Designed miniproteins, single chains, continued (5). Designs and how they scored, part 8

Each design is a single chain, and the fold is of that chain. pLDDT is the mean over its residues in the fold that is shown.

## One batch from the design tools (miniprotein)

Design m16249
Fold by ESMFold2-Fast:
Formats: structure tokens, sequence, C-alpha cells
Structure m16249 (fold): chain A 85 residues (1-85)
């Protein structure tokens, strides 16, 4: 629970930093969907939500590779998502 919420929070931070860094809107949208999924009520599909969070965080990390600060935030999201799985 707490790990999933941390993944959502880190994904939101990564989205905010990615937006400031000029990251494509599609990547920012992926972060948002991942954060929403990770914060969803526990039910059938929670593991799928965690996987979506991890995937979106990894995509954002790759997109932020040209910005060390944004990449650091994205790395946190990836680590949090992996811990939640």
Amino acid sequence: MEEARRAADEALRAAEEAKKSGTPQKVIDAYGRAAQGAGAPSEAGDKEAMRRTLHAAELAYESAKNDPEAQEIARGAVEAARTAL
C-alpha cells in the first residue's frame, strides 16, 4: 500500500519535472496514468496497476536521460514501482 502510493507520488513528481524539461506530452500522460493506477483501490488488477506504473516510470526515465535532474526524479519513480511489485 505505502509502496504503491510512493510509486504514484514519484511518478507525479517525474511528470512535473519532465514537463519542465520539455519532455513529450505522451510521456507525461503515461506518468499520470501510472500514478492514477498505483493509487487505485486494492482490487483485482492491482498487480497490473503496479506493472503499468513501472512501465510508465521506465519510459519517462528514458525520455529524461538528457536532463540529469528530471532523470533523478524518474529514477525514484522506477525504484518505488519496482519495490511495489
Scores: mean pLDDT 63

Design m16250
Fold by ESMFold2-Fast:
Structure m16250 (fold): chain A 55 residues (1-55)
Amino acid sequence: SPIPSSVTVKLTRLGPTTLRAEIFENGKLVAEVVVTAPTLGEALRQVAALAREIA
């Protein structure tokens, strides 16, 4: 059976509704993105969606 991947997200808040997300899979940086949205909740949702695509 395939071993489940371990996905970790490091978040840095750059502004009220701007986040920098560093996405790690098995301890390796696989994606880095800066997200700006109308609300912090929407920015977090976008980061969560990206992490799900990698996991």
Scores: mean pLDDT 80

Design m16251
Fold by ESMFold2-Fast:
Structure m16251 (fold): chain A 108 residues (1-108)
Amino acid sequence: EIKTKILEVKGETGAEHVASAVRAQKEMEEALKQGIAVGVVVAPNAVEVKIKSISIERVDENTVKLKVVATVTSKYLGNKEIEVEVESTFDLKTKKVENDIKHSWENK
């Protein structure tokens, strides 16, 4: 059974973003200690992050794909909600994770 945890890295200022990243790193370390697959949503200058969907796909015996869709609210964009898609691929044999991030307004 694959347990998942989603972490958010956000902040309106550089200091807030760094503080959020430090918290996410600590939570990631604890989750990895428990064998939990971790997805990370990074939203610089974001005030709010809302998780819309989480999907888990076993691609093969050694590969698991985690897809997270979230909306982020940025003060730089007049508090407009932006859809962000994060895809994380886990190699269970090597214990490596690869993260790809797509924004609806930048990479679609």
Scores: mean pLDDT 63

Design m16252
Fold by ESMFold2-Fast:
Structure m16252 (fold): chain A 66 residues (1-66)
Amino acid sequence: LSEEQQRDADLALVRMGLSVAKTLPVTDPDADIKYLRKLREKARELGDDELAEELDKLLAQVEASK
């Protein structure tokens, strides 16, 4: 894949992870927090600030529900 295609594929995977986290019920808040932190870090690494902010908001909501 080209560098651009690889970046877009990685972003799509992070967005899919965010979508799954939003739709599934929270069964283990600690595991969900750990997973969301990894997705947020990946989004920042890929330079998608909007996606990183969306993940940060969800992470804050899950942390507040503990």
Scores: mean pLDDT 77

Design m16253
Fold by ESMFold2-Fast:
Structure m16253 (fold): chain A 74 residues (1-74)
Amino acid sequence: MSVDEALARIEELAREAEERFRAGKLTLEEMDRIMAEVRELLLAHWHQLTPEQRARVFEIIARLVAIRNEVEAA
């Protein structure tokens, strides 16, 4: 997987989480799976990412953490 493909996948995972959350279908198990995949992609491509790309991924992670907290509170 290229770094561009990894970034596209991370963006897609964030979109999936938001869409499923809005539909009331997102479980903690699904959220933990999504967050694990984002983490694995980040770690696999860490040295290939620019500072700007890293900042973007951290923004996505922060959003996913916020969604996870909402799912846990529900």
Scores: mean pLDDT 84

Design m16254
Fold by ESMFold2-Fast:
Structure m16254 (fold): chain A 65 residues (1-65)
Amino acid sequence: SELEEKLRKLGFSPAEIKRFLSMPLSEQAAWLTELVKQGKISPEEATEIMQLRVEAERARAAAAG
């Protein structure tokens, strides 16, 4: 997926990506906020990750209803 590819390009391991994707949306947002505060990712990269996550949920909702 585009989300997983984006995370891999940022240097995240497959285990870290799997852990992140298993988190609730609120925890994902909090984790990305902490990474931005630590300077590990940019605010723009955090925004792109959340946008891809929202698009995935939108596609799932459209398929369900």
Scores: mean pLDDT 79

Design m16255
Fold by ESMFold2-Fast:
Structure m16255 (fold): chain A 94 residues (1-94)
Amino acid sequence: MSTVTIAVGPRQVQAVAESEEAAKIVAEALREAGATNIEIRQIGNLTVVTADIEGDPVEIADKIIQALEKKGVLESYKRVQVGDGVLLLLNLKT
C-alpha cells in the first residue's frame, strides 16, 4: 500500500507519492487523462509528480480515478473539492 495525494487545479496537477513506484503509476494515469510536460522529482523521502493539464478539475479527477481503476491499482480513495480544484487522497496497491 502506497499513499498518494493529488492536487488537481485548472491548469496544473501536482502529486506527492511516498514511493517512486506509486509516482510512476500516477504519472501514467496523468498521461492517460491528457496531461503533458509530466515531470517526476524526488524531494527528500517523497516523490513529486507535476504535469500540465487543461480542463475542468472535477472531470480531470474523474479521468485520473478511472485510469487507476482500469490498471487495477486503486485500493481506496477520497475526493475533496477545494474551490475550483479537487484534492485526491489515494491508497494504491504497490
Scores: mean pLDDT 84

Design m16256
Fold by ESMFold2-Fast:
Structure m16256 (fold): chain A 85 residues (1-85)
Amino acid sequence: SSEQQQIEQIIQEAEELVSDGIIMLIDAYRNGAPSSVVGQMEKEVKKAIDHLEKLKQAKTLEEAEQHYKELKEHVKRLRELYDKA
Protein backbone atom coordinates (compact mmCIF):
# COMPACT_ATOMS: atom_id res chain seq x y z
CA SER A 1 0.00 0.00 0.00
CA SER A 2 1.02 3.67 -0.38
CA GLU A 3 0.97 4.00 3.44
CA GLN A 4 3.34 1.01 3.80
CA GLN A 5 5.67 2.55 1.16
CA GLN A 6 5.69 5.86 3.13
CA ILE A 7 6.50 3.98 6.37
CA GLU A 8 9.36 2.10 4.63
CA GLN A 9 10.78 5.42 3.34
CA ILE A 10 10.60 6.97 6.84
CA ILE A 11 12.40 3.89 8.26
CA GLN A 12 15.18 4.22 5.64
CA GLU A 13 15.65 7.95 6.42
CA ALA A 14 15.62 7.22 10.18
CA GLU A 15 18.24 4.45 9.79
CA GLU A 16 20.51 6.90 7.90
CA LEU A 17 20.11 9.54 10.66
CA VAL A 18 20.93 6.99 13.40
CA SER A 19 23.93 5.72 11.41
CA ASP A 20 25.25 9.30 11.04
CA GLY A 21 24.69 9.85 14.78
CA ILE A 22 26.72 6.74 15.68
CA ILE A 23 29.54 7.97 13.39
CA MET A 24 29.48 11.39 15.15
CA LEU A 25 29.64 9.69 18.58
CA ILE A 26 32.64 7.53 17.53
CA ASP A 27 34.36 10.58 15.96
CA ALA A 28 33.86 12.70 19.13
CA TYR A 29 35.29 9.88 21.30
CA ARG A 30 38.33 9.36 18.99
CA ASN A 31 39.04 13.13 18.86
CA GLY A 32 39.17 13.42 22.67
CA ALA A 33 35.86 15.16 23.40
CA PRO A 34 35.13 15.56 27.16
CA SER A 35 33.72 12.37 28.77
CA SER A 36 30.62 14.34 29.94
CA VAL A 37 29.83 15.37 26.32
CA VAL A 38 30.47 11.84 24.99
CA GLY A 39 28.19 10.43 27.74
CA GLN A 40 25.38 12.83 26.79
CA MET A 41 25.84 11.98 23.07
CA GLU A 42 25.64 8.24 23.92
CA LYS A 43 22.32 8.81 25.76
CA GLU A 44 20.89 10.68 22.73
CA VAL A 45 22.05 7.89 20.35
CA LYS A 46 20.42 5.23 22.60
CA LYS A 47 17.12 7.19 22.67
CA ALA A 48 17.23 7.60 18.86
CA ILE A 49 17.81 3.82 18.47
CA ASP A 50 14.86 3.12 20.82
CA HIS A 51 12.56 5.27 18.64
CA LEU A 52 13.95 3.61 15.47
CA GLU A 53 12.99 0.16 16.87
CA LYS A 54 9.47 1.45 17.71
CA LEU A 55 9.27 3.02 14.23
CA LYS A 56 10.12 -0.39 12.64
CA GLN A 57 7.13 -1.88 14.55
CA ALA A 58 4.73 0.94 13.54
CA LYS A 59 1.49 -0.31 11.95
CA THR A 60 0.21 3.12 10.85
CA LEU A 61 1.75 6.18 9.19
CA GLU A 62 0.71 8.27 12.25
CA GLU A 63 2.70 5.98 14.61
CA ALA A 64 5.69 6.04 12.21
CA GLU A 65 5.65 9.87 11.96
CA GLN A 66 5.44 10.23 15.77
CA HIS A 67 8.50 7.99 16.38
CA TYR A 68 10.38 9.65 13.48
CA LYS A 69 9.70 13.09 15.02
CA GLU A 70 11.07 11.93 18.41
CA LEU A 71 14.08 10.30 16.71
CA LYS A 72 14.88 13.56 14.85
CA GLU A 73 14.74 15.55 18.13
CA HIS A 74 17.33 13.21 19.72
CA VAL A 75 19.55 13.40 16.60
CA LYS A 76 19.25 17.23 16.73
CA ARG A 77 20.48 17.26 20.37
CA LEU A 78 23.28 14.87 19.42
CA ARG A 79 24.40 17.28 16.63
CA GLU A 80 24.30 20.23 19.06
CA LEU A 81 26.51 18.26 21.50
CA TYR A 82 28.89 17.26 18.67
CA ASP A 83 29.29 20.93 17.62
CA LYS A 84 30.35 21.79 21.21
CA ALA A 85 32.88 18.93 21.35
Scores: mean pLDDT 90

Design m16257
Fold by ESMFold2-Fast:
Structure m16257 (fold): chain A 68 residues (1-68)
Amino acid sequence: SARLEEAVAKAKEDAEGVIKELKLTEEQKKKIQEKVDALAKATSDEELLEETGKLLETVKEAYEESLK
């Protein structure tokens, strides 16, 4: 689905923005990168949806930790 591909692209862009703009630890950056890599390996719409959700959750957790 074109809409799913667009949502995936936006999730990757949001992840890159968080890595670039926030003072994240190397561990936090590695966790986000691992999720981006997993998303890049997804081959079905179901896998893309699941991996996108995992990436967004990991980005949210890193953002919340960066505020402490």
Scores: mean pLDDT 76

Design m16258
Fold by ESMFold2-Fast:
Structure m16258 (fold): chain A 97 residues (1-97)
Amino acid sequence: SSQLTPEERKKVAEEAKEILKEEGKLNEFHEKVLELLAKGDMDAVDDLVKENDTVETRQDAAYTMGVAQGVAAGLPREKAVKLGEEGKKAVEEEAKK
């Protein structure tokens, strides 16, 4: 996959935000992750998670990242949501080990 342009990253973040809002899962933390993704600042996303290092925060970040990755891959909304749910589940399972 080619690296996204700044305009493409912003569009992906905006579409992912709409999906999260429609799913009733848009909170302040999700909005911060999406803002950082729009800027292409992956290190800042990692830092944000570390500042609030809980299973819930990791799940919220994984969900947001999964949805955004699905959107960036051109998947339909239902598939993007599934990637978000799979990311959240992976964090939950890792926390149990």
Scores: mean pLDDT 81

Design m16259
Fold by ESMFold2-Fast:
Structure m16259 (fold): chain A 91 residues (1-91)
Amino acid sequence: MDEALERIEKLVRELLKKSNTIKTSREMTVLDVAMALLVTAAKFAPNEQERRDALEGLAGVAEDLSKLAEQEGHTEIAKIAREVAELARKA
């Protein structure tokens, strides 16, 4: 069982729930969708290289989302996105 990926998936799910309860910018919505797609890509990756590429992409998108969310005053979303980025880099 991929414990790191399961933890990332739970955090992304929590982040998306919080985004749905607030008025997010279009830019934040695009990054939310990109994160969800990259988690799915990592989960169903056919080989280790594609899994690593998806996780590297996820880390980048999560960092961008964290910075944007912090700029827009969504500190809780920024915190969760930062944690996703850190976990994706470690996996």
Scores: mean pLDDT 83

Design m16260
Fold by ESMFold2-Fast:
Structure m16260 (fold): chain A 70 residues (1-70)
Amino acid sequence: LKEYEQQAASLRSELEGLLKKMEENKEDPEKKTQLIQKATEISNRYSEVDDEVTSLKKKQKEDAEKKALE
């Protein structure tokens, strides 16, 4: 879980950085296009990791409840 949460946070940080770069290069269509492509790739990866985090959090809650009863 922790590793996936760190990956999700890292990917979100990279996306924020790319959005800032796109704003800085808004008048350069070529650079903006390259940044958009990169952001799309990272966004797709983030979605995959976020789904995994959601699944692991559900399992962690179940495991924590079982541990509390022991």
Scores: mean pLDDT 76

Design m16261
Fold by ESMFold2-Fast:
Structure m16261 (fold): chain A 85 residues (1-85)
Amino acid sequence: NVEKIQELLKKLEELIKQAEEAIKNGDLETAMAILKEIEKILQEIGKLMATLDEATQQEMWAQLKPLVERASEIGGEVAKLIEEK
């Protein structure tokens, strides 16, 4: 389970970087598609973390938290750009 979570964390980080680049290039369609993939991965990580002991959950959450914060920031930027006139 830990190995699978680490793999998903790496994939999540790569998707976040791709979404950030898509926003930078004004490609909102691509950024929105990547955000949906990020949500799917976050759900999978959550399910896997629920099967771990408390200490390991805390360790994984420490690694996940900054990625969740970055994903939230990206979502806010996409929403703002959609509302711009």
Scores: mean pLDDT 82

Design m16262
Fold by ESMFold2-Fast:
Structure m16262 (fold): chain A 101 residues (1-101)
Amino acid sequence: SEAVELARKALEYEMRGEWEKADEYFQKALDLLSPEEKARVEKALQETRKEIENIRAKSKTLDEYRRKLSILLQKYLEQGGDDVEALFKAIEIARELRRLR
């Protein structure tokens, strides 16, 4: 799937701190999703945002928040590199980590 490959590239650029390329490849991946894939990704992103909010609310320090987000990111990376939902969940967490840098 071309969308999966572009999403993987977006995540790789995000992890390397290449924000402009990360944003470019994220948008390209999103634009290539079928309507059914878009619906699944939108649901996955909403669920991931709720997890991020819960982690934020339960974290007493910025360092604790970063650590918990890093653990969640690793979990989604292990879940499946060919799963478009898991890749977009990982990108959302990586973007939150970028915001905290």
Scores: mean pLDDT 83

Design m16263
Fold by ESMFold2-Fast:
Structure m16263 (fold): chain A 68 residues (1-68)
Amino acid sequence: MDIVVLTTGSSFEEGAALGRELGEATGDKVYVGPTDLSVEEAIELGREIGEKTGARVYLLHEGELTEV
């Protein structure tokens, strides 16, 4: 199953590092998408991605990781 990590207010490098770790741990494909969206907008986008693709979506905001 694919995993998507959206980043807002966090560095892309932090999201990429987390994505690599998740991919190695799960064997799933991990996609990291930097955004300039608000937390609320990123959550809405994440829900849409999850519903359309069946992927697990996470939001990384200011060093905090939240499952969407």
Scores: mean pLDDT 75

Design m16264
Fold by ESMFold2-Fast:
Structure m16264 (fold): chain A 70 residues (1-70)
Amino acid sequence: MTPEEIERFIREAVEEAERQRPEILATESEEEKAAFEEFYRALEEALRRAEAGDYAGAERVLSEAIARLR
């Protein structure tokens, strides 16, 4: 991935997560809500790293967060 592709991917993922947030928070599953919040925090960290020019770190954080969603 190029730096621009990584930044775009993270931004699109954050936007999608924000759109899904009300539905996920309406679930009665505490495990699902906790997983969502952990994923969202990972997206915020990845975005901060990408904005600082640490694209390798951003990609690593994102990949690890996606792997944990299973």
Scores: mean pLDDT 75

Design m16265
Fold by ESMFold2-Fast:
Structure m16265 (fold): chain A 99 residues (1-99)
Amino acid sequence: VVERIRELVKQLEKESKDPEIIEAARTLLDAVEAGDVKAMSEALGRLDELYKKEKNPKVKKLLIDLIAEGTRAMALHQGLSEEEAERFAEAYRKDLEKK
C-alpha cells in the first residue's frame, strides 16, 4: 500500500508544478507511513479540493489514483478488511469522477 502511494507521489512531483499539490501528496504519504488516520483524512480533504481546481488531465488522473489509494490505506488503518477498504476507495473514486 505505502509503495503504491510513494510511486504516485513521485509521478505527481514530475508532472505537476503546483507546490500545493506536491505538499498535500507528501503529507498524505507521511500520514500513511505514520498510521495517523486524522492526518490522512485532512490530507485527503486537501487533495480533493486541489483535484476540483486542476485542469491538467494527467495530473487529475494521478490525483484521483492517489486519493483512492490514500482512502484505502485510511480504511485499512481504521480496521476495515482489504475487501471493504477496496470497496470504500472505489466508491470515493466514482464520486470524484462524477465531478
Scores: mean pLDDT 82

Design m16266
Fold by ESMFold2-Fast:
Structure m16266 (fold): chain A 59 residues (1-59)
Amino acid sequence: AELLVRLVAHDLGISRETAERALRLAQEGASPREVAEATGISERNAAGVIRAAEKLDQM
């Protein structure tokens, strides 16, 4: 969802392209380590993206 990409990009201080890629990987079941290595963000930020994706799946 476009809104989630924008929120994640803003909250983590990353580009929308990076947020979109990170969210896609999180939805595919990637670990924080795998998301971080694929996108170049920190593992902490990658874990944040995974939590955001999980919250959407619970709605």
Scores: mean pLDDT 78

Design m16267
Fold by ESMFold2-Fast:
Structure m16267 (fold): chain A 91 residues (1-91)
Amino acid sequence: SMEELEKLYKEIERLFDEAQRIVSEAERENTLESYRRALRELRRIEREMRRLIEEMKKIDPDDPRLTFALARLIEIGGEIFLLERKIERME
């Protein structure tokens, strides 16, 4: 339903905001431990966002919100990549 699609998209935006806060917090602490925690949390968020996107596709594969949801997923993948590189440099 359209209401379910709206709820799924809202949850994706909430997860994206959560991920940005997690990264900012880890950068503030600037420790190997904080970056490892952020990486674990972002990987969890990425998996959940992929699940929500698949649910959105089952409701309406042509909904324009999917374009924005996929863009957010790509950005999370980029943040994960940057965290992995940062951890490697500190080890």
Scores: mean pLDDT 91

Design m16268
Fold by ESMFold2-Fast:
Structure m16268 (fold): chain A 87 residues (1-87)
Amino acid sequence: MVYGVGIGGLSEDQARELSKQYQSLGYSTTIVRRSSYAVGIAGLTLDQARQLSDKYRKLGYPSDISAGPTMGGSASEAAEKALELSE
């Protein structure tokens, strides 16, 4: 089982920064946009996903955890869910 975290309510600069940060750590990331920006981060363990979601929720960003069998699907799904939360 692979987990992803979506983080929404971001500015363009914040989304770019987060995507770059987690890509440098070896994770798959996706940036999506509607009225605001969201970043999906995939390839996480359940504990890593909980830690990241909790951290960003505490900072005031909408965040959600997604579970999936593949890394690519998890990143896209997490990003879309985060956009829904930031609308």
Scores: mean pLDDT 72

Design m16269
Fold by ESMFold2-Fast:
Structure m16269 (fold): chain A 69 residues (1-69)
Amino acid sequence: MDIQLDAVEEALRLVSENNDFDKAIELLRKAGLTEVAEELEKLRAQGKTNSEITYFLLDKLRELRRKRG
């Protein structure tokens, strides 16, 4: 079971479907994806849109999937 891959997939859903950044950040931190969580917090602080943050999480998901394949 890939805790980090599952965490990014769920964080992507929380942001894209529910606009729930705080829960997404918490989930990423609990999964040990501290750098991803910090970068998401930084993007939110910069006023990035939901779409921009969603694309950021999609890129991270693709990167993790490549590392597992």
Scores: mean pLDDT 82

Design m16270
Fold by ESMFold2-Fast:
Structure m16270 (fold): chain A 77 residues (1-77)
Amino acid sequence: PVSLPDAVMLQLARRELRAALLEPTDEAALAGIRRVYDVIARYYPQLVEAVFEEARRLARELGREHLLPAIDALRAE
């Protein structure tokens, strides 16, 4: 279970991931996702898996499924 601060952080991450995936280029979208990931991995490591699942879900929702291999590669770094 996530605490209230974690739930708020997940909502903010979702907002930033959606904004990144609405960028017109794949390069800009991936740069935005990497930026969100770097913050979460450094300061909220307990949320890393939830944020990656959210990124995958939003990529599918917004018609950006072709970015899924690159999103998965970010987790491996």
Scores: mean pLDDT 79

Design m16271
Fold by ESMFold2-Fast:
Structure m16271 (fold): chain A 63 residues (1-63)
Amino acid sequence: SRALYVRLAARDLGVPEEAVEAAFELIEAGKSKEEIRRELERRFGVRLSDREVEGLVSALKAL
């Protein structure tokens, strides 16, 4: 489920669950990887790599 994935991804990435949910909302809104990274850094102080953002995009498409 989305809720379970958010919890597990947040734990594995070392970020708040709210940051993973925000990333999913930005992906659904069609934001680029660069826009997603900038927004997460501004809102949560979270710095994700390109690979980590791509992982979240793939996960959302599979949910």
Scores: mean pLDDT 85

Design m16272
Fold by ESMFold2-Fast:
Structure m16272 (fold): chain A 63 residues (1-63)
Amino acid sequence: GEKIATVRKALQAAAKLVREKGDSATPEDVAKAVGISVGTLNRLVKEVHGTSLEKIIELLKHA
């Protein structure tokens, strides 16, 4: 429940950051927006989606 909610907020923040900064958006920016460490966020994203936060940000840049 809580892990999925945190990851959802992070992906929404990632989409917004990619829209605002384009290629300058980083995993660290997303982690700051959600209020957790980048290491913790990357672990949660891998547990929920089976891929890294960096890969999701890359996909958002190509959308």
Scores: mean pLDDT 81

Design m16273
Fold by ESMFold2-Fast:
Structure m16273 (fold): chain A 77 residues (1-77)
Amino acid sequence: SVEDLKAALLARIDGIIAWLRSHADLLDPAVLAAFIARLDALRAQVAAATTMDQIFAVAREAEALVREAGEAMRASM
């Protein structure tokens, strides 16, 4: 159901936030804050989502953010 997918995606976003915080030493504080703010905005979009297409759009944005954050972390190593 849409509600089950919303719950799963919210759990995924929470996991991404936890992952970012666990690697905060690899990111500038301002960059970390910007990634967290973007994830909080995605949480709001999930809460407002009423269609599968909206949920898939947020999932794609979350995945792109993880790739971007991973690149930023690697650049600091």
Scores: mean pLDDT 89

Design m16274
Fold by ESMFold2-Fast:
Structure m16274 (fold): chain A 81 residues (1-81)
Amino acid sequence: SEELKKKLEEVEKKLDSAPVETQIRIFQEIFPLDPERLRADPELLEKAKETLKNILRQYVEDPAFEEKAKEIIEKIEEILS
């Protein structure tokens, strides 16, 4: 939906401007990623952010994954709040 796409764009902007520890917490909650490894490797954190954004962009375009996209986006919004 257009509303979900707009919400994703806002989440992407908030994610990029969030403190590093908040970004790491998002990955810890959504993916079983080691927070110590993410803190030690800024390139890995940036790659993880890019991968998450690409997955969510694909999900919001696919009706079969719209509910899953909404679930993940809402969880990210909670952590960013």
Scores: mean pLDDT 82

Design m16275
Fold by ESMFold2-Fast:
Structure m16275 (fold): chain A 71 residues (1-71)
Amino acid sequence: SEEERLRKAAEKVVKALEELGETEEAKRLQDEFDKAIEEGNLEKAREIVLEGERRVLRLYLERGQDPPNMA
């Protein structure tokens, strides 16, 4: 399902942010994602995941590290 796909993507983003030491950002993203899912707002959940993926890629680039596979 789309929800299952988004939950897996959110999990990857949260894990990547935690591994980068962005613990508070990871928590905020998880909280926002969970709220969007609870509200049935899959469009917002998708936007949260996309912004998180972009943020992870930017952080890895800034640190000169290879980004994780977020697909």
Scores: mean pLDDT 83

Design m16276
Fold by ESMFold2-Fast:
Parts: C-alpha cells; sequence; structure tokens
Structure m16276 (fold): chain A 87 residues (1-87)
C-alpha cells in the first residue's frame, strides 16, 4: 500500500538522520519533496518533521515548504500543517 511505502521510506530517512548525516539526509529530502510521486513527497514530509524534532528546523522548514507546493491536496495540506507547527 502507499501508506506502507511512505512508512518504509520515512524509516530509511530516519536511519540516515540518526547516523548524523544531516547534510546527506537534507539533499535526499529535497529531491523527494520535488518528486511527482505523492508517496515520495509524503515520506519527505514525515522525515522533515523528525528533522525538526531533532533541532534541524531550518532544513525541515525548507523541505516542508517544497512539499506544500505539491498538486496533491492531501500532501500539500499535511506539509502546511507541519509548517504551522514549526512557527
Amino acid sequence: SDERRVAQLAAALGIILASGEVERATELLRELAKSEDPVKVMAAVEAAVLMAKAGHREEATEILELASKHPDPEVAEKAKKALEELK
């Protein structure tokens, strides 16, 4: 399912973040957030929320702003909600 695919991608990104590779994680999330695939963009939103909780708010805000521009309303709304929670 798409939900399972989102969870798997978000988990993989979480491992990269936990390893301290913040710059690498940010580049991967930037690419995922620009994707036409809603599953990839949703995984980027979930991983960006984890980045913000880990103290990387500037990087997280950038990723969430990119995702908020996605044409899928569910993806865009979740990204916008996450952005409001960072303000």
Scores: mean pLDDT 81

Design m16277
Fold by ESMFold2-Fast:
Structure m16277 (fold): chain A 115 residues (1-115)
Amino acid sequence: SELIEKIIEESLKIAEADEEAVPASDERLREALALINERTENSDLSSEQKLLLRGLAILVLKRYVERFGRLPSRETLERILKFIEERIRKENIKLSEEEKKKLEEEISEFLNSLK
């Protein structure tokens, strides 16, 4: 989806502006993933929208780590999560079953690469 790619690129611009970004480490990445999971579960979004929020946030982390070898600060990651959530709400984004499967596969591949 073109809209999904725009949300990811706009989220990456928020991450790129983070002067407090830290070098990527397994511990810091685990902390970032825990925050994404916590914020996603505590949102009042539908189950499908929660999957989208979590998936997009994880993809933003993946692309940021791959490009810069760094992780955004907790404060910047919370700003990214809020931005993605607001875009999901505003655009009423719904994934097709194929888009959902592709997103889940990309997330699983990234998470498996961390083992």
Scores: mean pLDDT 81

Design m16278
Fold by ESMFold2-Fast:
Structure m16278 (fold): chain A 76 residues (1-76)
Amino acid sequence: SLSDKIEELRKKIEELKEESKKLLAEYQARIQQALKEGDMETAKRIAKEMVVDLLRKVGEITELEIQIRRLERQQA
């Protein structure tokens, strides 16, 4: 059913949000390690990678939210 599909998409969004939190923590730990070692270039590179990966997750979540809105309109 459409309701079951919407619920499945909502669960995927929840999973992506949890993955994003874990990913952020892992990147922050790596940046802090590079800074502790005095490697500013590595720290900057990791920070850039973090931004790109997090923006990708935001894009994935947004696409799923758009899909949910489309399905909700089909039910109405």
Scores: mean pLDDT 88

Design m16279
Fold by ESMFold2-Fast:
Structure m16279 (fold): chain A 70 residues (1-70)
Amino acid sequence: SELEKAKQDAIDFMNKLIEKVKSPEAQEKLKELFDKYKKEIDSATSLNELQEIVDKFLEEYDKIIEEEKK
């Protein structure tokens, strides 16, 4: 189904973003964030809901990366 494929694509995208991070501390925080949003992705019932979850992940991802610069 379209939704199932989109969910898998979102998970793959998030994993690739986390793999690009070299700091062990940031990696740990991002893995915790990923586990949280992966559960929300599993619960998503529409493409719009899935996109909102991905957008929230990206906002938190950017915050973690920004904090790592300190």
Scores: mean pLDDT 83

Design m16280
Fold by ESMFold2-Fast:
Parts: structure tokens; sequence; C-alpha cells
Structure m16280 (fold): chain A 78 residues (1-78)
């Protein structure tokens, strides 16, 4: 389902954050803040499973945070 896909994407992104923190300690403070935001989004998704409009907005917010995080990580590790 769309919900399962979004939750799997969040789980994979959290694993990415932990891997990057382990290899690049200089990003730890930034990535911990990102993880806190993502965990809040995950909680709101789980609390609003029957509201498709809310899920769509939360998915968009997650994707925006993930994109900004990838861009920042890329610039630091290049």
Amino acid sequence: SKLDFILDSIENFKKFLEDVKARYPELEEFLNKVEEEIEKIEKEIKENQDNSDTIDKLEKRFNEIAAKTYEKVRKVIS
C-alpha cells in the first residue's frame, strides 16, 4: 500500500542517517535534528492512517527534508 511504501521509505532513510553519522561525526548534530523531525512525521502518519490528505502532506514534507539532507551530506562528503 502507499502507507507501507512511505513507512518503508522513512525506515530506510533512518538507516541512511545512522550510517552517515557513524562515518562522518561532524554531521551528527545536524543528522540528529533531521532524525527528530522524521520521527515526528512518522508518528503523525501512524496517528492519521485514515486521512489521505494528511498522509500526502506528510509524505511531501518527508521528501523535502530527505532531499535537503542528501544535498547537505553530498556537499560535506565530496
Scores: mean pLDDT 87

Design m16281
Fold by ESMFold2-Fast:
Structure m16281 (fold): chain A 73 residues (1-73)
Amino acid sequence: APVAEAPPGGNPRPATEEEKEKFGRLGREIGRRQGKPEEQVKKMEELGRKAGEAFIADKLDEMALYLQKAIEV
């Protein structure tokens, strides 16, 4: 199955590999669309994965930190 629906207001959970890849791909695409060099695009991909993992784990402060780092790239 592509994705499982989580009940609203549930406990934080670890992200799946598929979810991490999806968030990483979004970061990569944003970097490419902005015309960033390959090394920066790879950094955006990694930051996207970490932000997505933090979001799913309900660690919004960590997610915000990774998004700030992505803006700095």
Scores: mean pLDDT 75

Design m16282
Fold by ESMFold2-Fast:
Structure m16282 (fold): chain A 56 residues (1-56)
Amino acid sequence: STQARIDAQLAALEAELHLSPAQRANVRAALQRAAEQGHDLDTVRKTILARTAPAP
């Protein structure tokens, strides 16, 4: 289900980024919006990780 996919991506991001409860809620909302728009959640997760990487 879409919900299970969102939960799985959120869990992966939590493990990598050690999100606060507020950050967790924001990431969950972003993943839910992406799913509603028909975007690939794996691509969205990679984008979130890339945007949180240190600037060059």
Scores: mean pLDDT 75

Design m16283
Fold by ESMFold2-Fast:
Structure m16283 (fold): chain A 73 residues (1-73)
Amino acid sequence: SSEDEVIRRLEAGLEEAKRLLEEGKYEEAKEKAEQVLGLIDQVLPTASESAKKRLEEIRKEAEKIKEEAEKKL
C-alpha cells in the first residue's frame, strides 16, 4: 500500500539520520531528522490507526535524534 511505502521511506530516513549522528555530522543529522518529522506531520492526520502507531514511534525517534544533534551543536 502507499502507507507501507511512506513508512519504509521514513524508516530509511530515520536510519540515515542515526548514521549521520554516529558519524558526528550533527547539522546533517538534524536536517534529516527534520525532513522525517515534516513528512510525518503531512501524513499523520489521514493515516490509518495501525500506521499512526508506527508513525508516532518514528516521530519520537526522529525527535530524539534532532535533540541529540542540537545538544552537540
Scores: mean pLDDT 86

Design m16284
Fold by ESMFold2-Fast:
Structure m16284 (fold): chain A 89 residues (1-89)
Amino acid sequence: SPLEEEVRNAVRGLIRTVKSLYDEGKPLEEIREDALRAARALYRHALSKGISKERFVEIMREVYAEHRDELTPEQRAILDEVIAELEKE
């Protein structure tokens, strides 16, 4: 759907932001906090438009899997933690 594609593009943007902040030398904990805040904002937006929590997390995992090999172990750890924290909500 157009809405799901919008969410997928926003998740790709989040992944690019994590990579960019890491490459700029931002502390890992600050990147994690920024990424979690952005992911929660996107989650609230998706829910407001009728996407379920389960579907949102599925979309995040699918997009992350598509880009996983482009990321360092530290960048992957941040995204794994962000996804895990969203699943707890």
Scores: mean pLDDT 88

